Designed miniproteins, single chains, continued (2). Designs and how they scored, part 34

Each design is a single chain, and the fold is of that chain. pLDDT is the mean over its residues in the fold that is shown.

## One batch from the design tools (miniprotein)

Design m5229
Fold by ESMFold2-Fast:
Structure m5229 (fold): chain A 55 residues (1-55)
Amino acid sequence: MSKEERLILRVTEEARRLAAELHAQDPNPTDEQLVAFLRRHKARREEIEAELAAE
């Protein structure tokens, strides 16, 4: 499996987890909560990318 494939799978799993957390706290998120979610997801994606680059 390529590093790109591993990145996509890990990012997808993390996105599902974060989305589940968001909806567990608020089933109707506000625009501000959605923006915060997207920023958190972007930051986590960058972290995962750095982790895979170190492997």
Scores: mean pLDDT 75

Design m5230
Fold by ESMFold2-Fast:
Structure m5230 (fold): chain A 75 residues (1-75)
Amino acid sequence: ERVEPLIRILRESEDPMERAVAAGQLGAIGDPRAVEPLLEAAKHDPSPSVRVAARTALEKIGGELAEKALAEIDA
């Protein structure tokens, strides 16, 4: 599944550019399985660029789970 490798890159890559690209690709795919990993990245990734990319990806995915995740980020 193309989502699983991207989630692994988002969580495990040492390169913030690779993590940001993975977040963008997860947003474009729109699979709700990415919502929890993207929420973690948006709240806790050390790179501001990755956090912004993860938040944008959640907005692109949309739906109830992504809306709840965005509410947690904005709290």
Scores: mean pLDDT 85

Design m5231
Fold by ESMFold2-Fast:
Structure m5231 (fold): chain A 87 residues (1-87)
Amino acid sequence: DDLELLRKLRENPDPKKIKELIKKLEKELEETEDPEERARLYYQIGLLYLLLNEREKAIEYFRKAAELAPESLTGRVSEVLVEMLEE
């Protein structure tokens, strides 16, 4: 549950722990060929960068998710997040 994870990390943010999660997801991304699963990983990395207050990097990852799977739920949600964050 992404919302539950975000809530816990927001209340007790540990930048080191968040960066470790990003590295883990980046490694999974290197091993993943399926575009829909890659889009999901990009989306999750984007959320983690938001918790680090790295808005620009978060936008980049959400854009990658939307571009890889524009017709998926993940891609469409990522597109909305890009629009909201760029405003």
Scores: mean pLDDT 81

Design m5232
Fold by ESMFold2-Fast:
Structure m5232 (fold): chain A 57 residues (1-57)
Amino acid sequence: DPFAHLPPERQKAARAAAEAAGITDPDELKGVAMLVQQGYTPEEAVARILAARAAQG
C-alpha cells in the first residue's frame, strides 16, 4: 500500500484524490504518495502525475 506511511487524514485524502482522477497504476500511486509526503496537497500530487502521464502520450 503506497499510502501506508502517510498520516491517516492524508492517506484518506490522497487515496480519494487518486481514485477521483482514475489513477490505479501502482507506480503512479507511489508517485502521488511520495509527492504528498514531500508537502504537496493530494490535488497537486495528482495533477503532477496526470501531467507526467499526458507528456508521455
Scores: mean pLDDT 80

Design m5233
Fold by ESMFold2-Fast:
Parts: structure tokens; sequence; C-alpha cells
Structure m5233 (fold): chain A 72 residues (1-72)
């Protein structure tokens, strides 16, 4: 879906921008969950990635991915 495509783009941006190894790992896991269609797991992992992220750009990208998945 277009929402899943937008979420994947946000997650790819967050992974690229993340300076926190744990936040990056969680974002990569969330991306795999979205690709598998497991949106419940993806949302949970995104919330955790946001909590672990200290980079403003990465946090913004994660937040946008979370928003579009919740609206789907």
Amino acid sequence: SSAEEAALRGLEGAIRLSTDPEARRLAEEAKRAVEAGDLETAIRLLEEAIRKSTDGGARAALGEALRVLRES
C-alpha cells in the first residue's frame, strides 16, 4: 500500500541518519516487520526506536513512519 511504501521510505531515512546503534537496529527490525505485513510489531518497534533515538532527523523520520502506519 502507499502507506507502507511511505513508512518504508521513512524507515530507510531513519536507518541512514541514526547515530544510535540500538535505534538503528530497532528501525531495521521495524522495516522487516513492515515488509512482512506485521504492522502491529512494526508499530511497537518504531515506538521503541523513537525512545532510543537521540538524532533529531532520525527521530522525525521514525515519527512520520509511525504516523502513516497508525493511519493505515
Scores: mean pLDDT 84

Design m5234
Fold by ESMFold2-Fast:
Structure m5234 (fold): chain A 60 residues (1-60)
Amino acid sequence: MASREKAAQAALKAVKEGLDKGLTPEEVRERTYNLALQAGASEEDARRFAEAAKKAVEAM
C-alpha cells in the first residue's frame, strides 16, 4: 500500500476516534501523524494528512 494511502487511513481512524472521544483538533492532528508513521507512511504524507484531519474536525 502506498504511503499516501496509509496516511489517509490513519487520518480517517483518528478523526473517527477524536469525534467519539471529544478530542481537540490539535490532538487529532497529533494522533493522525503518529498513526501514519506507525503504519509506515512517509513523514511528508503523515504531516499532510494530519493537517487535513485537523481541518476536518475544526469544520464540525
Scores: mean pLDDT 83

Design m5235
Fold by ESMFold2-Fast:
Order: sequence, then C-alpha cells, then structure tokens
Structure m5235 (fold): chain A 141 residues (1-141)
Amino acid sequence: AGSVTFDVPESALDPDFLAALRALLDGIRPTAERAGVSLRLSTDPVTGAVYLEITWRDPATGEERTVRIPLSSHPSASPIVREVADGLRAIAAQLAAGRLSPEEALLGLLDLAADYLERTVSPELGAEVRAVAAAVRAALA
C-alpha cells in the first residue's frame, strides 16, 4: 500500500493539548480499566495523525472492539473534530482542577466519542459507544 504525505499536518496536536490529553488519560485510566474500558493515544506511523483509541469487550460476541477518534487542534480541522478537541480540553481542565471526578471525566469523554462517531461514521457505532458509557455508569454506581 502507498503512503500518504501531508505538507501541513492538519491532525497535528498543540503540545499543550497533547499534555492535557495525556494527563486526562493518566487520571481516568484506573477508573476506565475497572469499568472494562481501555483508553490510549495512538499515532498513525505513516501520516503522524493522532487518535484517541477506546477499546472494550463486546458483550454479544466476547470480541475486543476498538474505535479511533481523530484528534486535531489545527484551525482548519472540521468543526466536529474541533468540537471533540474543545470538549476534551474542558474535561481535562475540570479534572485537573478537581471539579470532575475520574468517573465523570470518563463518562464525558465517552459521550464526546459517541457523538463524534454517530455524526461522522455511523449512528450504530455511536450507539455502541453510548452503550459502553451506560455500562460504565452501571459498573461505577
């Protein structure tokens, strides 16, 4: 397969945004794992694009499922991608300030991911992530 080259990486993250995301994920990871969810940042080795990866076990099949949400702080990024970036920044800031619990931050992140997937990929994939959020809420109740 061929490689894609970008003159200006639209998917590039500001260092401050990347630091905030890492702090957010480090803060919520123990809570996410307790609820059966794995969260990580991944980078496409060909394009350098950064993704938030959300992994869970499908209760119907027992199969591991992963969704990838593209991340960009670039001004030319689509409005939906910028909305996710702004939402994640807000959640990270509130968690760092002690205004959100790790559980609330995790649920907010999952809601942002579900909304993104529903609007950009499929309603069905968004609904699957919303079901994950509901399962997390039940597991942490």
Scores: mean pLDDT 78

Design m5236
Fold by ESMFold2-Fast:
Structure m5236 (fold): chain A 63 residues (1-63)
Amino acid sequence: SKLEEAEKLLKEAIELAKKGDVEGAVKKGKEASKVRDELSEEEQEKLRPLRLELRRLLLENAG
């Protein structure tokens, strides 16, 4: 499903961010956002914890 695709892309982005690959993490995050935009509001909310974790990691790498 598209929800599972978005979850997979976000998890891959988080792993790249943890490795310090900010460019790879941003690229995967953008791919996840494209899939997310095709999801229902309820399904998008299910992705919120992963989106917040990715944002936290990217902010830590920027500061």
Scores: mean pLDDT 82

Design m5237
Fold by ESMFold2-Fast:
Structure m5237 (fold): chain A 62 residues (1-62)
Amino acid sequence: MLNLEEILELAEKGEVKSYSDIDKLFEPNPVERELLKKAFDELKKNGLPISKFKEVYEKIKA
């Protein structure tokens, strides 16, 4: 399993395409899981590519 930083790097490279891919590669704690899901929802809502996942995640975490 990958850590959160590795998942964010893969998302920037476009190698993580959905929340299901994160679930397979990373077992987040409940708080991290909610933040990651919220970041995917924000990407989908704004029509942003998965490569923007790290930027969106950092915005939500702040």
Scores: mean pLDDT 69

Design m5239
Fold by ESMFold2-Fast:
Structure m5239 (fold): chain A 64 residues (1-64)
Amino acid sequence: SMEELIERAKEAAKKAVKNSGGKHPPESIAKAVAQAVLSRNPEASEEEKKRVLEAALEAAKEAS
């Protein structure tokens, strides 16, 4: 479901921020995480893709 994709993206973004040690801006982390999550969900709509990216970005900014 979309809720599962959003939750997965948020958790992945938080872990990526921690693992990068602040070396990468949250925008770059969010984009990479969203691409990874969505690559396994090729049927995602443009609206779903946008929501996943926005969720990853919010989580990355909060964890930074």
Scores: mean pLDDT 81

Design m5240
Fold by ESMFold2-Fast:
Structure m5240 (fold): chain A 70 residues (1-70)
Amino acid sequence: SLDEALAAEAEAALKAALELIEEIEKTELSESERAAKESAAKLLIALAEPADPEGAKEARERLERVEKEL
């Protein structure tokens, strides 16, 4: 169904966002590269939120902690 397809897309988006956040956490990136990954992660979290609000919240909290370290 469409709802199942949207849920699958949201799951993929959340996984991609978490991978980007992990790269930011573990890797020394250039300023522009870090900003690009942060922006991409925010968009992916927003796409996942309607289908997985709890997962999106966890990812947002991780991203916010990374941003505070900058």
Scores: mean pLDDT 80

Design m5241
Fold by ESMFold2-Fast:
Structure m5241 (fold): chain A 77 residues (1-77)
Amino acid sequence: MEKEIEELRKKVEELVAEANKALIAGNREEAEKLLAEAEKTLGELVKLLVEAGKEEEALEELKKALDAIKKAVAEAA
């Protein structure tokens, strides 16, 4: 589970960053696709982190990531 958690966390961070860059570049379709993938990966990460007992810390970080994406999407729309 350790490697899966680290890989998912890294993937979420990368997808969030790529989605934000796509939105700034005006590529809304790509940004929405990346956002959807980030949300799915985030869900898997949440499940694994909760099982690992890091639920509070994980939820805070994940909420911040989602908030950042939602703000970027709202500005681009």
Scores: mean pLDDT 74

Design m5242
Fold by ESMFold2-Fast:
Order: C-alpha cells, then sequence, then structure tokens
Structure m5242 (fold): chain A 56 residues (1-56)
C-alpha cells in the first residue's frame, strides 16, 4: 500500500481543486514531489495534479 501521507495529500489536492485554489494546489504538489520516496510515487502525484487542475 501507499504511504498514508500521500493519501492525505491526494485528499487535500481534491479539496483545493473544488475551491479552485490553483496556487494552493501547485504548492502542495511541489511539496509532495519533493518528499516522494520513489519515481513511481512522483509520477502518481503528477497524475493527481493534472486531474485536480482539470477540475479547478
Amino acid sequence: GNAEEFQAVYDQMDQLAKAKDVDGLNKITDEALKNAPSEEDKKKIEQWKQSALKKA
């Protein structure tokens, strides 16, 4: 399973997208990418970012 902290980041990104807070979304995704333990986690975070931006 994924680290629980990345699930929390995903949930927060979804909330920011619903609020149309693009700046907040970019900030949290940049921090998540910096803290990502593997390349696979980084790709997943980037996919979440793209999905969230489409909703915003």
Scores: mean pLDDT 74

Design m5243
Fold by ESMFold2-Fast:
Structure m5243 (fold): chain A 77 residues (1-77)
Amino acid sequence: SELRAETRELIERTLELARELMKKATTLEELLEAIAAALRAIGLEIELEQATDEEEIERILKRARELLEELEKLLAE
C-alpha cells in the first residue's frame, strides 16, 4: 500500500538521522539520546510490519513524523 510505503520511507529517514546524531555526538548524553532515537525508530519498524489496517499505519506514520521533527531539530543544534 502507498501509506505503508510512505511510512516505511519515513522510518528509514529517522534511522538515517539517528545515525548522523551518533556520528556527531561528543558527549555521553548526546550518544545515549541518539541511541534512544534509533531504538524508537526500530520499534516503529516492527510495529509497521505487524500493522494490518490503515488506521494502525496512520498512527505509526504520525509517531514517525514526530520522531523525524525531533531528530531534525537536534541535528540543527
Scores: mean pLDDT 88

Design m5244
Fold by ESMFold2-Fast:
Structure m5244 (fold): chain A 59 residues (1-59)
Amino acid sequence: MVEELKKKIEELEKRINQLLTEAQQAADAGDSDATRQLVAEINKLREELNKLREELKKL
């Protein structure tokens, strides 16, 4: 149980970090559309990550 949550948390953290790098690159390039889309995806994944962390904390 805890292992499954931990694995999902690690996967989300890895994807968020990858998207953060992409968002930074898009921002540096002046691509507002790409930056906004990437930030929206990051925020969605952060909400999912927070839910998993709350589940882990409840255990």
Scores: mean pLDDT 83

Design m5246
Fold by ESMFold2-Fast:
Structure m5246 (fold): chain A 103 residues (1-103)
Amino acid sequence: AKAAQEAIRRAEAEGVRRVAGDAEYTSANGTKSKVKLEVEAGAERRYRIEVEASNEATGKSGKMKLELTLSPEGRVTALKSEFTGEGAESNYLVGEALNAVFT
């Protein structure tokens, strides 16, 4: 789903300072993903992305929070990430969730 990216682009074009959205996706391997995205536009552009992923067949879950700040020129000025989960399998699930929603 590209809905989050399109919502951001539209909000920026409309001069909206802040936009928030959420999306849910199920991948072919049964991983269920819930994504929350918040964008603030101003002198710097700030993205907040929260991803929750779970797989009923494996009983595994993971959560990731990303904060990214870009300069007006598109340079990364700040990056902060937080991950909670059950080791490598949870890392894999969150990676699958990000790929499924943002690609």
Scores: mean pLDDT 66

Design m5248
Fold by ESMFold2-Fast:
Structure m5248 (fold): chain A 80 residues (1-80)
Amino acid sequence: MSEEQKLEAELKELLAELQRLTAEVMAKDPERAKAIGQELDARIQAINDRYRDDPTSPEALRERIRVVREAIARLKEALA
């Protein structure tokens, strides 16, 4: 498996976890879930704009993985 394919698979799994945690935080604290989601969307948009010509490069995928992991950590803190 290429590094790109491995990173894409990792990102897909993280996005599934993000979706589940977002639903849980929305039920408990919808304003906090909204704030985390808006910040993540803005950061992903900036990454997409930066890597427009090569959206699936390992560098682009690693940056997306990083910001998604940060969002997941914040959602987990909201549920603690």
Scores: mean pLDDT 87

Design m5249
Fold by ESMFold2-Fast:
Structure m5249 (fold): chain A 69 residues (1-69)
Amino acid sequence: NAQAQADALTEREIAGLRESLATVPPSMRPAVVVGHVLRLIGEGLDLNLPPELIQAAARRVFEEADRLE
């Protein structure tokens, strides 16, 4: 199920993002967020996930980053 794979990738990247953002200064946050989003996109493409699922997953990562500000 592509949705289940997208959800699993999203949760994994959000967990990694939370850990990374806990240890970096505010000036580094944009680079960390972009890094996690790019990794998610690459993994989603490797799994041949539909573009809309990759876009939704990336959106969730950005939303989590904003929440953790």
Scores: mean pLDDT 84

Design m5250
Fold by ESMFold2-Fast:
Structure m5250 (fold): chain A 81 residues (1-81)
Amino acid sequence: SNDADAAKQLARYARDQVPESDPNAEKIKESLDKAAEALENGDLEKAIEYLKEARKLAKDRPELQQAAENALLLAEEAKKK
């Protein structure tokens, strides 16, 4: 769906915003990469779980957390349709 494609784009955008100096950088990137893969494969439930994990890991980075949250909202909308 269009919402799933938008969520995937936002997850990829959020991944590119992860600073290498973050002690959780690898975990955040892994969660966002897995979310994008799940969105590509239509596995909305896995995508939502990975996006929640990324948002949790990025809690101290408001802009990154917001990007992950926006992707999560779009993934949840895709699941409702």
Scores: mean pLDDT 83

Design m5251
Fold by ESMFold2-Fast:
Structure m5251 (fold): chain A 60 residues (1-60)
Amino acid sequence: SKEFVEKVLERLRELLLQILSEEDVEERIAALRPDLEKLSKEEREEILKQYEKYVEARLS
C-alpha cells in the first residue's frame, strides 16, 4: 500500500542523509518512488537492506 511505500522512503531518507546532501537525497527518493510502488513488500525490504549496507560501507 502507499502507506508502506512512504515508510520505506522515510527510512531511506534517514539513512542517506548520513552520507548525502538533502538535495541529493530527495533526487534519489523521487527516482525510487515509482519503482517502490510497483514492488512487493519483500522486494521493498530488500532494497532497504541494500541501502543500509551501502551507507554502512561509506561510513566505515
Scores: mean pLDDT 81

Design m5252
Fold by ESMFold2-Fast:
Structure m5252 (fold): chain A 110 residues (1-110)
Amino acid sequence: DPKLEEAQKRAKEILENQKNSFINEEEALAISLAKVLGEETYDLVLNMMALLEGLKAGADREQLLEGLAESFRELKELVSEEDFKLLVELLAKGFGQEEALKEALELMNK
């Protein structure tokens, strides 16, 4: 997959440039893949990452899940089903928020 290869290359560059590694491999790959997919997808994924950081910090779960659901609706229109599933999986693993992302996906289909 040429997009995944380019994203992997970019993720490696991000991790090499980040001496203190605040971003894990899954997060770096998600950001890199989003950037390869386009500027709108990149901005949306950065917004989703901010919402996921809020969930990790114990902020308002209901509001953050609604924000993620809206972001998922927008992402689904911007990318293929395969790229959507991969981005969601990478973010879920990177942030340790698999349950929250599952709830947000259910809200997206409402």
Scores: mean pLDDT 81

Design m5253
Fold by ESMFold2-Fast:
Structure m5253 (fold): chain A 60 residues (1-60)
Amino acid sequence: MASPAVAAELRARAPVDEANAERLREEARRLEAEGDEVGAAQKYAAAELLRIAAEIGREM
């Protein structure tokens, strides 16, 4: 069981994490257009982690 403090923080961050995930996807698409496949992959990975964190926060 997650601590109440961690659960509250994840819930509070969920909308911010969703917004940041969307911003990172936009940055990833831009990097792909520039030919930076490594940078794009890193941004997509970061966006996916934030999406998962937001999903966990909503379930808390």
Scores: mean pLDDT 79

Design m5254
Fold by ESMFold2-Fast:
Structure m5254 (fold): chain A 74 residues (1-74)
Amino acid sequence: KKEEKEKLLNEARHYLRQALEAARSGDTEAAQQLVDKAREILEKYYRDIEGLTEEEAKQRANEEVQRLSDELAA
């Protein structure tokens, strides 16, 4: 459903925002862990909700994380 996608995108944005703050404070390890968390949320969505293959779900999740990160950094 549309609501489920919006919820997961908001969760991913939340982790990516925290990652940006961690990176700005010099905690690059924490920033990477938060980015990984956002990617995992999106990968689960594409695999379990959209029915994509593991490879396609990972690719889509990586692209979405990059897009959201670019939006937040602008």
Scores: mean pLDDT 78

Design m5255
Fold by ESMFold2-Fast:
Structure m5255 (fold): chain A 60 residues (1-60)
Amino acid sequence: SAEERAEATLARYRELGDKIAEEVRKQSKDPEVAEKLAEEERTFWENLGQVIADAERLLA
């Protein structure tokens, strides 16, 4: 269903955001900057996932 697809999309984008956030932490020389950028990446990907999930529901 569209709802099941939307839920899967949300989970996928959250997982992707977490993975990118971890890479940002590993690559940054400044721990404070790394943590801020990692949090921004997590928020960005979560919000993007929500937008796509909402679009998938509208196309149902």
Scores: mean pLDDT 83

Design m5256
Fold by ESMFold2-Fast:
Structure m5256 (fold): chain A 84 residues (1-84)
Amino acid sequence: SPLEKLKELLEQGKYSEALQLFNEHKDKMTDEEKAEAYKLFGDYNYEKGLYAGAIVSYQNALKLKPDDEEIKKKLKEAEEKVRA
């Protein structure tokens, strides 16, 4: 699936290729699949210390899944890491 391939690309550090794959497929993805992709991009950015990028990705995921407690927790944690 596009999500499995996206996850593999991110695990290999191929962020640009993962982003291109997502942009090519997102219009054919369900809201649940898009939310998972945004969460994966958020996790990648968070692990790299790119907290502003993680916040944007988690916010996009949460717009699609507003009651997802895991995404809410990840968003709050990323917000706490941003410089005052």
Scores: mean pLDDT 87

Design m5257
Fold by ESMFold2-Fast:
Structure m5257 (fold): chain A 73 residues (1-73)
Amino acid sequence: RKQEEEERRRRDLEHRLVVLFTAKGILEAAKDFYEELIKRGINVEQAKKDLENVDSTLKDIDEEIARIERELA
C-alpha cells in the first residue's frame, strides 16, 4: 500500500504547515505587541529580550515552512 503511505506523508506535512502557520500568526502578534511596548517606553529591556526570542523563533518557523513547501512541490 505505497499509495496509502505517500498520502499519509503528504497529509502529515500539510498538517505540519497548518500548525506552523498558526504558530507564526501568534508569534507575529507577539512581535507587534513587544514592538509597541518598546515604542511606548514600557518595560523596554524585557520587551527587547522577548522580541529577540520571538524573532529567532519566527526565523526557525520560516525555515521549516520553506523546507516543507519544497518537499510538497
Scores: mean pLDDT 83

Design m5258
Fold by ESMFold2-Fast:
Parts: structure tokens; sequence; C-alpha cells
Structure m5258 (fold): chain A 57 residues (1-57)
């Protein structure tokens, strides 16, 4: 379970680095479904959601 949350967080990081913000957000949300206290996923999801708002023109 913890390993799966880490895998989803890593997937989110990969999508975010590629600029695929929607896929990144979904991967971080999947990590948080498994481990709601995953600090890296919470922080990274927040950053991705802010970046999506900034790019919505």
Amino acid sequence: SENLAIAYNNLGNTYANLGNLDEAAEAYKEALKINPDHADAIKSLGAVLRRKEELAA
C-alpha cells in the first residue's frame, strides 16, 4: 500500500515535469487516496493546481 502511494507520487512527478498537469494532479490524488498524509503528494498537488489556475487564460 505505501509502495503503491510512492509509485503514484512518482508518476505525478513525471507528468508534472512533462507539463501534463491534469495527469499529474490525478496521479497525486491517487497517492492521497492510499495515504492521505503523504506530505510530498499534498505539496505537489497544491503546486500543480496553482499552476493550472495561472495557465487558465
Scores: mean pLDDT 85

Design m5259
Fold by ESMFold2-Fast:
Structure m5259 (fold): chain A 84 residues (1-84)
Amino acid sequence: SAREKVIAIARAAAEAAEAATSGRIREVVALARRAFEAYAAGDFERARALGEEAERLYDTLSEEEQARLEAILDAALEAAKAAA
């Protein structure tokens, strides 16, 4: 289900974030995870607000940090496909 997929992605992203050395990357992933959890709970206004905050933080990352975050998200998506 869509709800199960969202939760699986959020969990995989949180696990992948533990590998990040940058606190800023971990912050973006934590906000994105909370946004997905809010979405799965049906709290769309909170999900939107958290997603917008995650996007703002992402825009402040260096190119290297953005590339690292993209690698983390790609790994999380693959893990979510295996788990869901």
Scores: mean pLDDT 73

Design m5260
Fold by ESMFold2-Fast:
Formats: C-alpha cells, sequence, structure tokens
Structure m5260 (fold): chain A 90 residues (1-90)
C-alpha cells in the first residue's frame, strides 16, 4: 500500500503527525488493512496517547487475529499499565 509505505517512511523519521495522515489514508482505501491500524496505534503510542494506541492495536487484531506485531504491542501496553497501577499502590 503506497500510503501505508509513505506513513512508515515518515514514522521512521519521527514525523508522527504526518505518518498518521498517511496511515489514515491507507485505511480510507482499505478498511481491512490490519497493518495500517497497527501502525496508527504505534503513532498514538509515540504521541503518548496510550488509550487510542490500544484501540487501534485491538482493531488490527479484530481484522487479523494472527497479526503478531499488533498482539505484541497490545501485550506490552497492558504490561506498562499494570506496572503503573502497582507503582500507585507501592
Amino acid sequence: DEYNNKGNELFEKGKYEEAKKYYEKAIEIDPNNADAYNNLGKVYYALGKREEAEKYYQKALDIDPKHKEAFENLVNLGVEKLKEAVEKVF
């Protein structure tokens, strides 16, 4: 996908808001593009928007339950949230 590939190039350069625009265009063209949803999740994560990141990783898994990167990203996000919850108590 040309838009997904352009998004990846911009993400690698740290241009997260521009990368977001291209991943959104990839989704407009193909609403079942699990890679684009996973990559949009990565953008939100990089911007510190972890709840939005979780939603997009979950959407990628809803489309492709075998999407390894989205699964790993979602697990890592859950572990981070658990660590933060423990730090509030101890």
Scores: mean pLDDT 86

Design m5261
Fold by ESMFold2-Fast:
Structure m5261 (fold): chain A 55 residues (1-55)
Amino acid sequence: SDAAVRRALMEWGGASEEAAELALAGRYKEAADLMGVSEQSARQAVETFRALFSL
């Protein structure tokens, strides 16, 4: 679920709540800027956590 991915981004990805919400919305550049990582890293984190929490 998106809630589980958001929590994972915040707990293990080092994202703020705002950055996690931006990443979930596909706004990887804005999320990456807030997280201090590359756009690719932000995208990969979302994809990885979505794969882990998919049913």
Scores: mean pLDDT 80

Design m5262
Fold by ESMFold2-Fast:
Structure m5262 (fold): chain A 60 residues (1-60)
Amino acid sequence: MEEEKYLEEAARRGAVVGGNGARQRGEERGTTVSDAELAAYAERGAAAARENAIRELEEK
């Protein structure tokens, strides 16, 4: 119950961080990041954050 909620929150935060990171890197290079690229980075960020959250729950 609480674990699943925690994992969902972590995944959502990871998606936001991944998308923002992609936008920032695009601006630094003077290149606009496509919606498809933003979605891909958001999915990768969500997956990584969820995996890290699972490890944190196991650690605690």
Scores: mean pLDDT 74

Design m5263
Fold by ESMFold2-Fast:
Structure m5263 (fold): chain A 92 residues (1-92)
Amino acid sequence: GEMAEEGVKKAVERGEKRGLEAKGRAEGNEVIIELRGASIPQQFGALAGAGAAYIEGAEAEAKVEGDKVTVTVKGETDEIAGKGAEEVGLSL
């Protein structure tokens, strides 16, 4: 929904400001954020953000493939999914 889409947009904008190629999408109350060109510290940041999203009631997974990190956040609500996406962005 709209809150998940807003959260994705904020995470993508933060990733871009940190020098990453960032893409994201929202599907219902699930968000997927893809970050390319991530340094090792930024990869750890994304993992920490996924952990923070999980603690706040979202389910989150991060996959690292070379310099690409894909974070998937699933909320019970659109708002939780959006907040989870924002946490990923804040950790970059």
Scores: mean pLDDT 80

Design m5265
Fold by ESMFold2-Fast:
Structure m5265 (fold): chain A 56 residues (1-56)
Amino acid sequence: MSYSKEELLERIEKGKENVRKLLEEGKISQAMADGLLAELERIEAHVKETGEPLLP
């Protein structure tokens, strides 16, 4: 795959932005937003450590 670490991290940041916007619009609960953000943070940590996406 040809994605750089920076490109993967940018995708993750946009995902976090989308989750926050859904929360602000009242389309998801705080608990759901927390879960989604925790998953994105876990993926972000993996990308920062390995430079690879989480999936093989």
Scores: mean pLDDT 76

Design m5266
Fold by ESMFold2-Fast:
Structure m5266 (fold): chain A 69 residues (1-69)
Amino acid sequence: GLGGARTAAARAREAAELAREVGAEESYKLFQEAYDAAVRGVEEGRGDEGMAAAGRLGKEGSKLLQEAL
């Protein structure tokens, strides 16, 4: 639902800020894409699709962030 997509957007934004602070540029890009997907899902009334896309992109971003640390 839209609530899940809004939560996903907030988490992606927090993760993007962390990735930027530690210089993990590829993780930052993926978390930004996750944020954009979640926001688009809210704006277009496709919250479940936006949340699913943000989750997938966020997992890949987290994997790259762990590899960078």
Scores: mean pLDDT 82

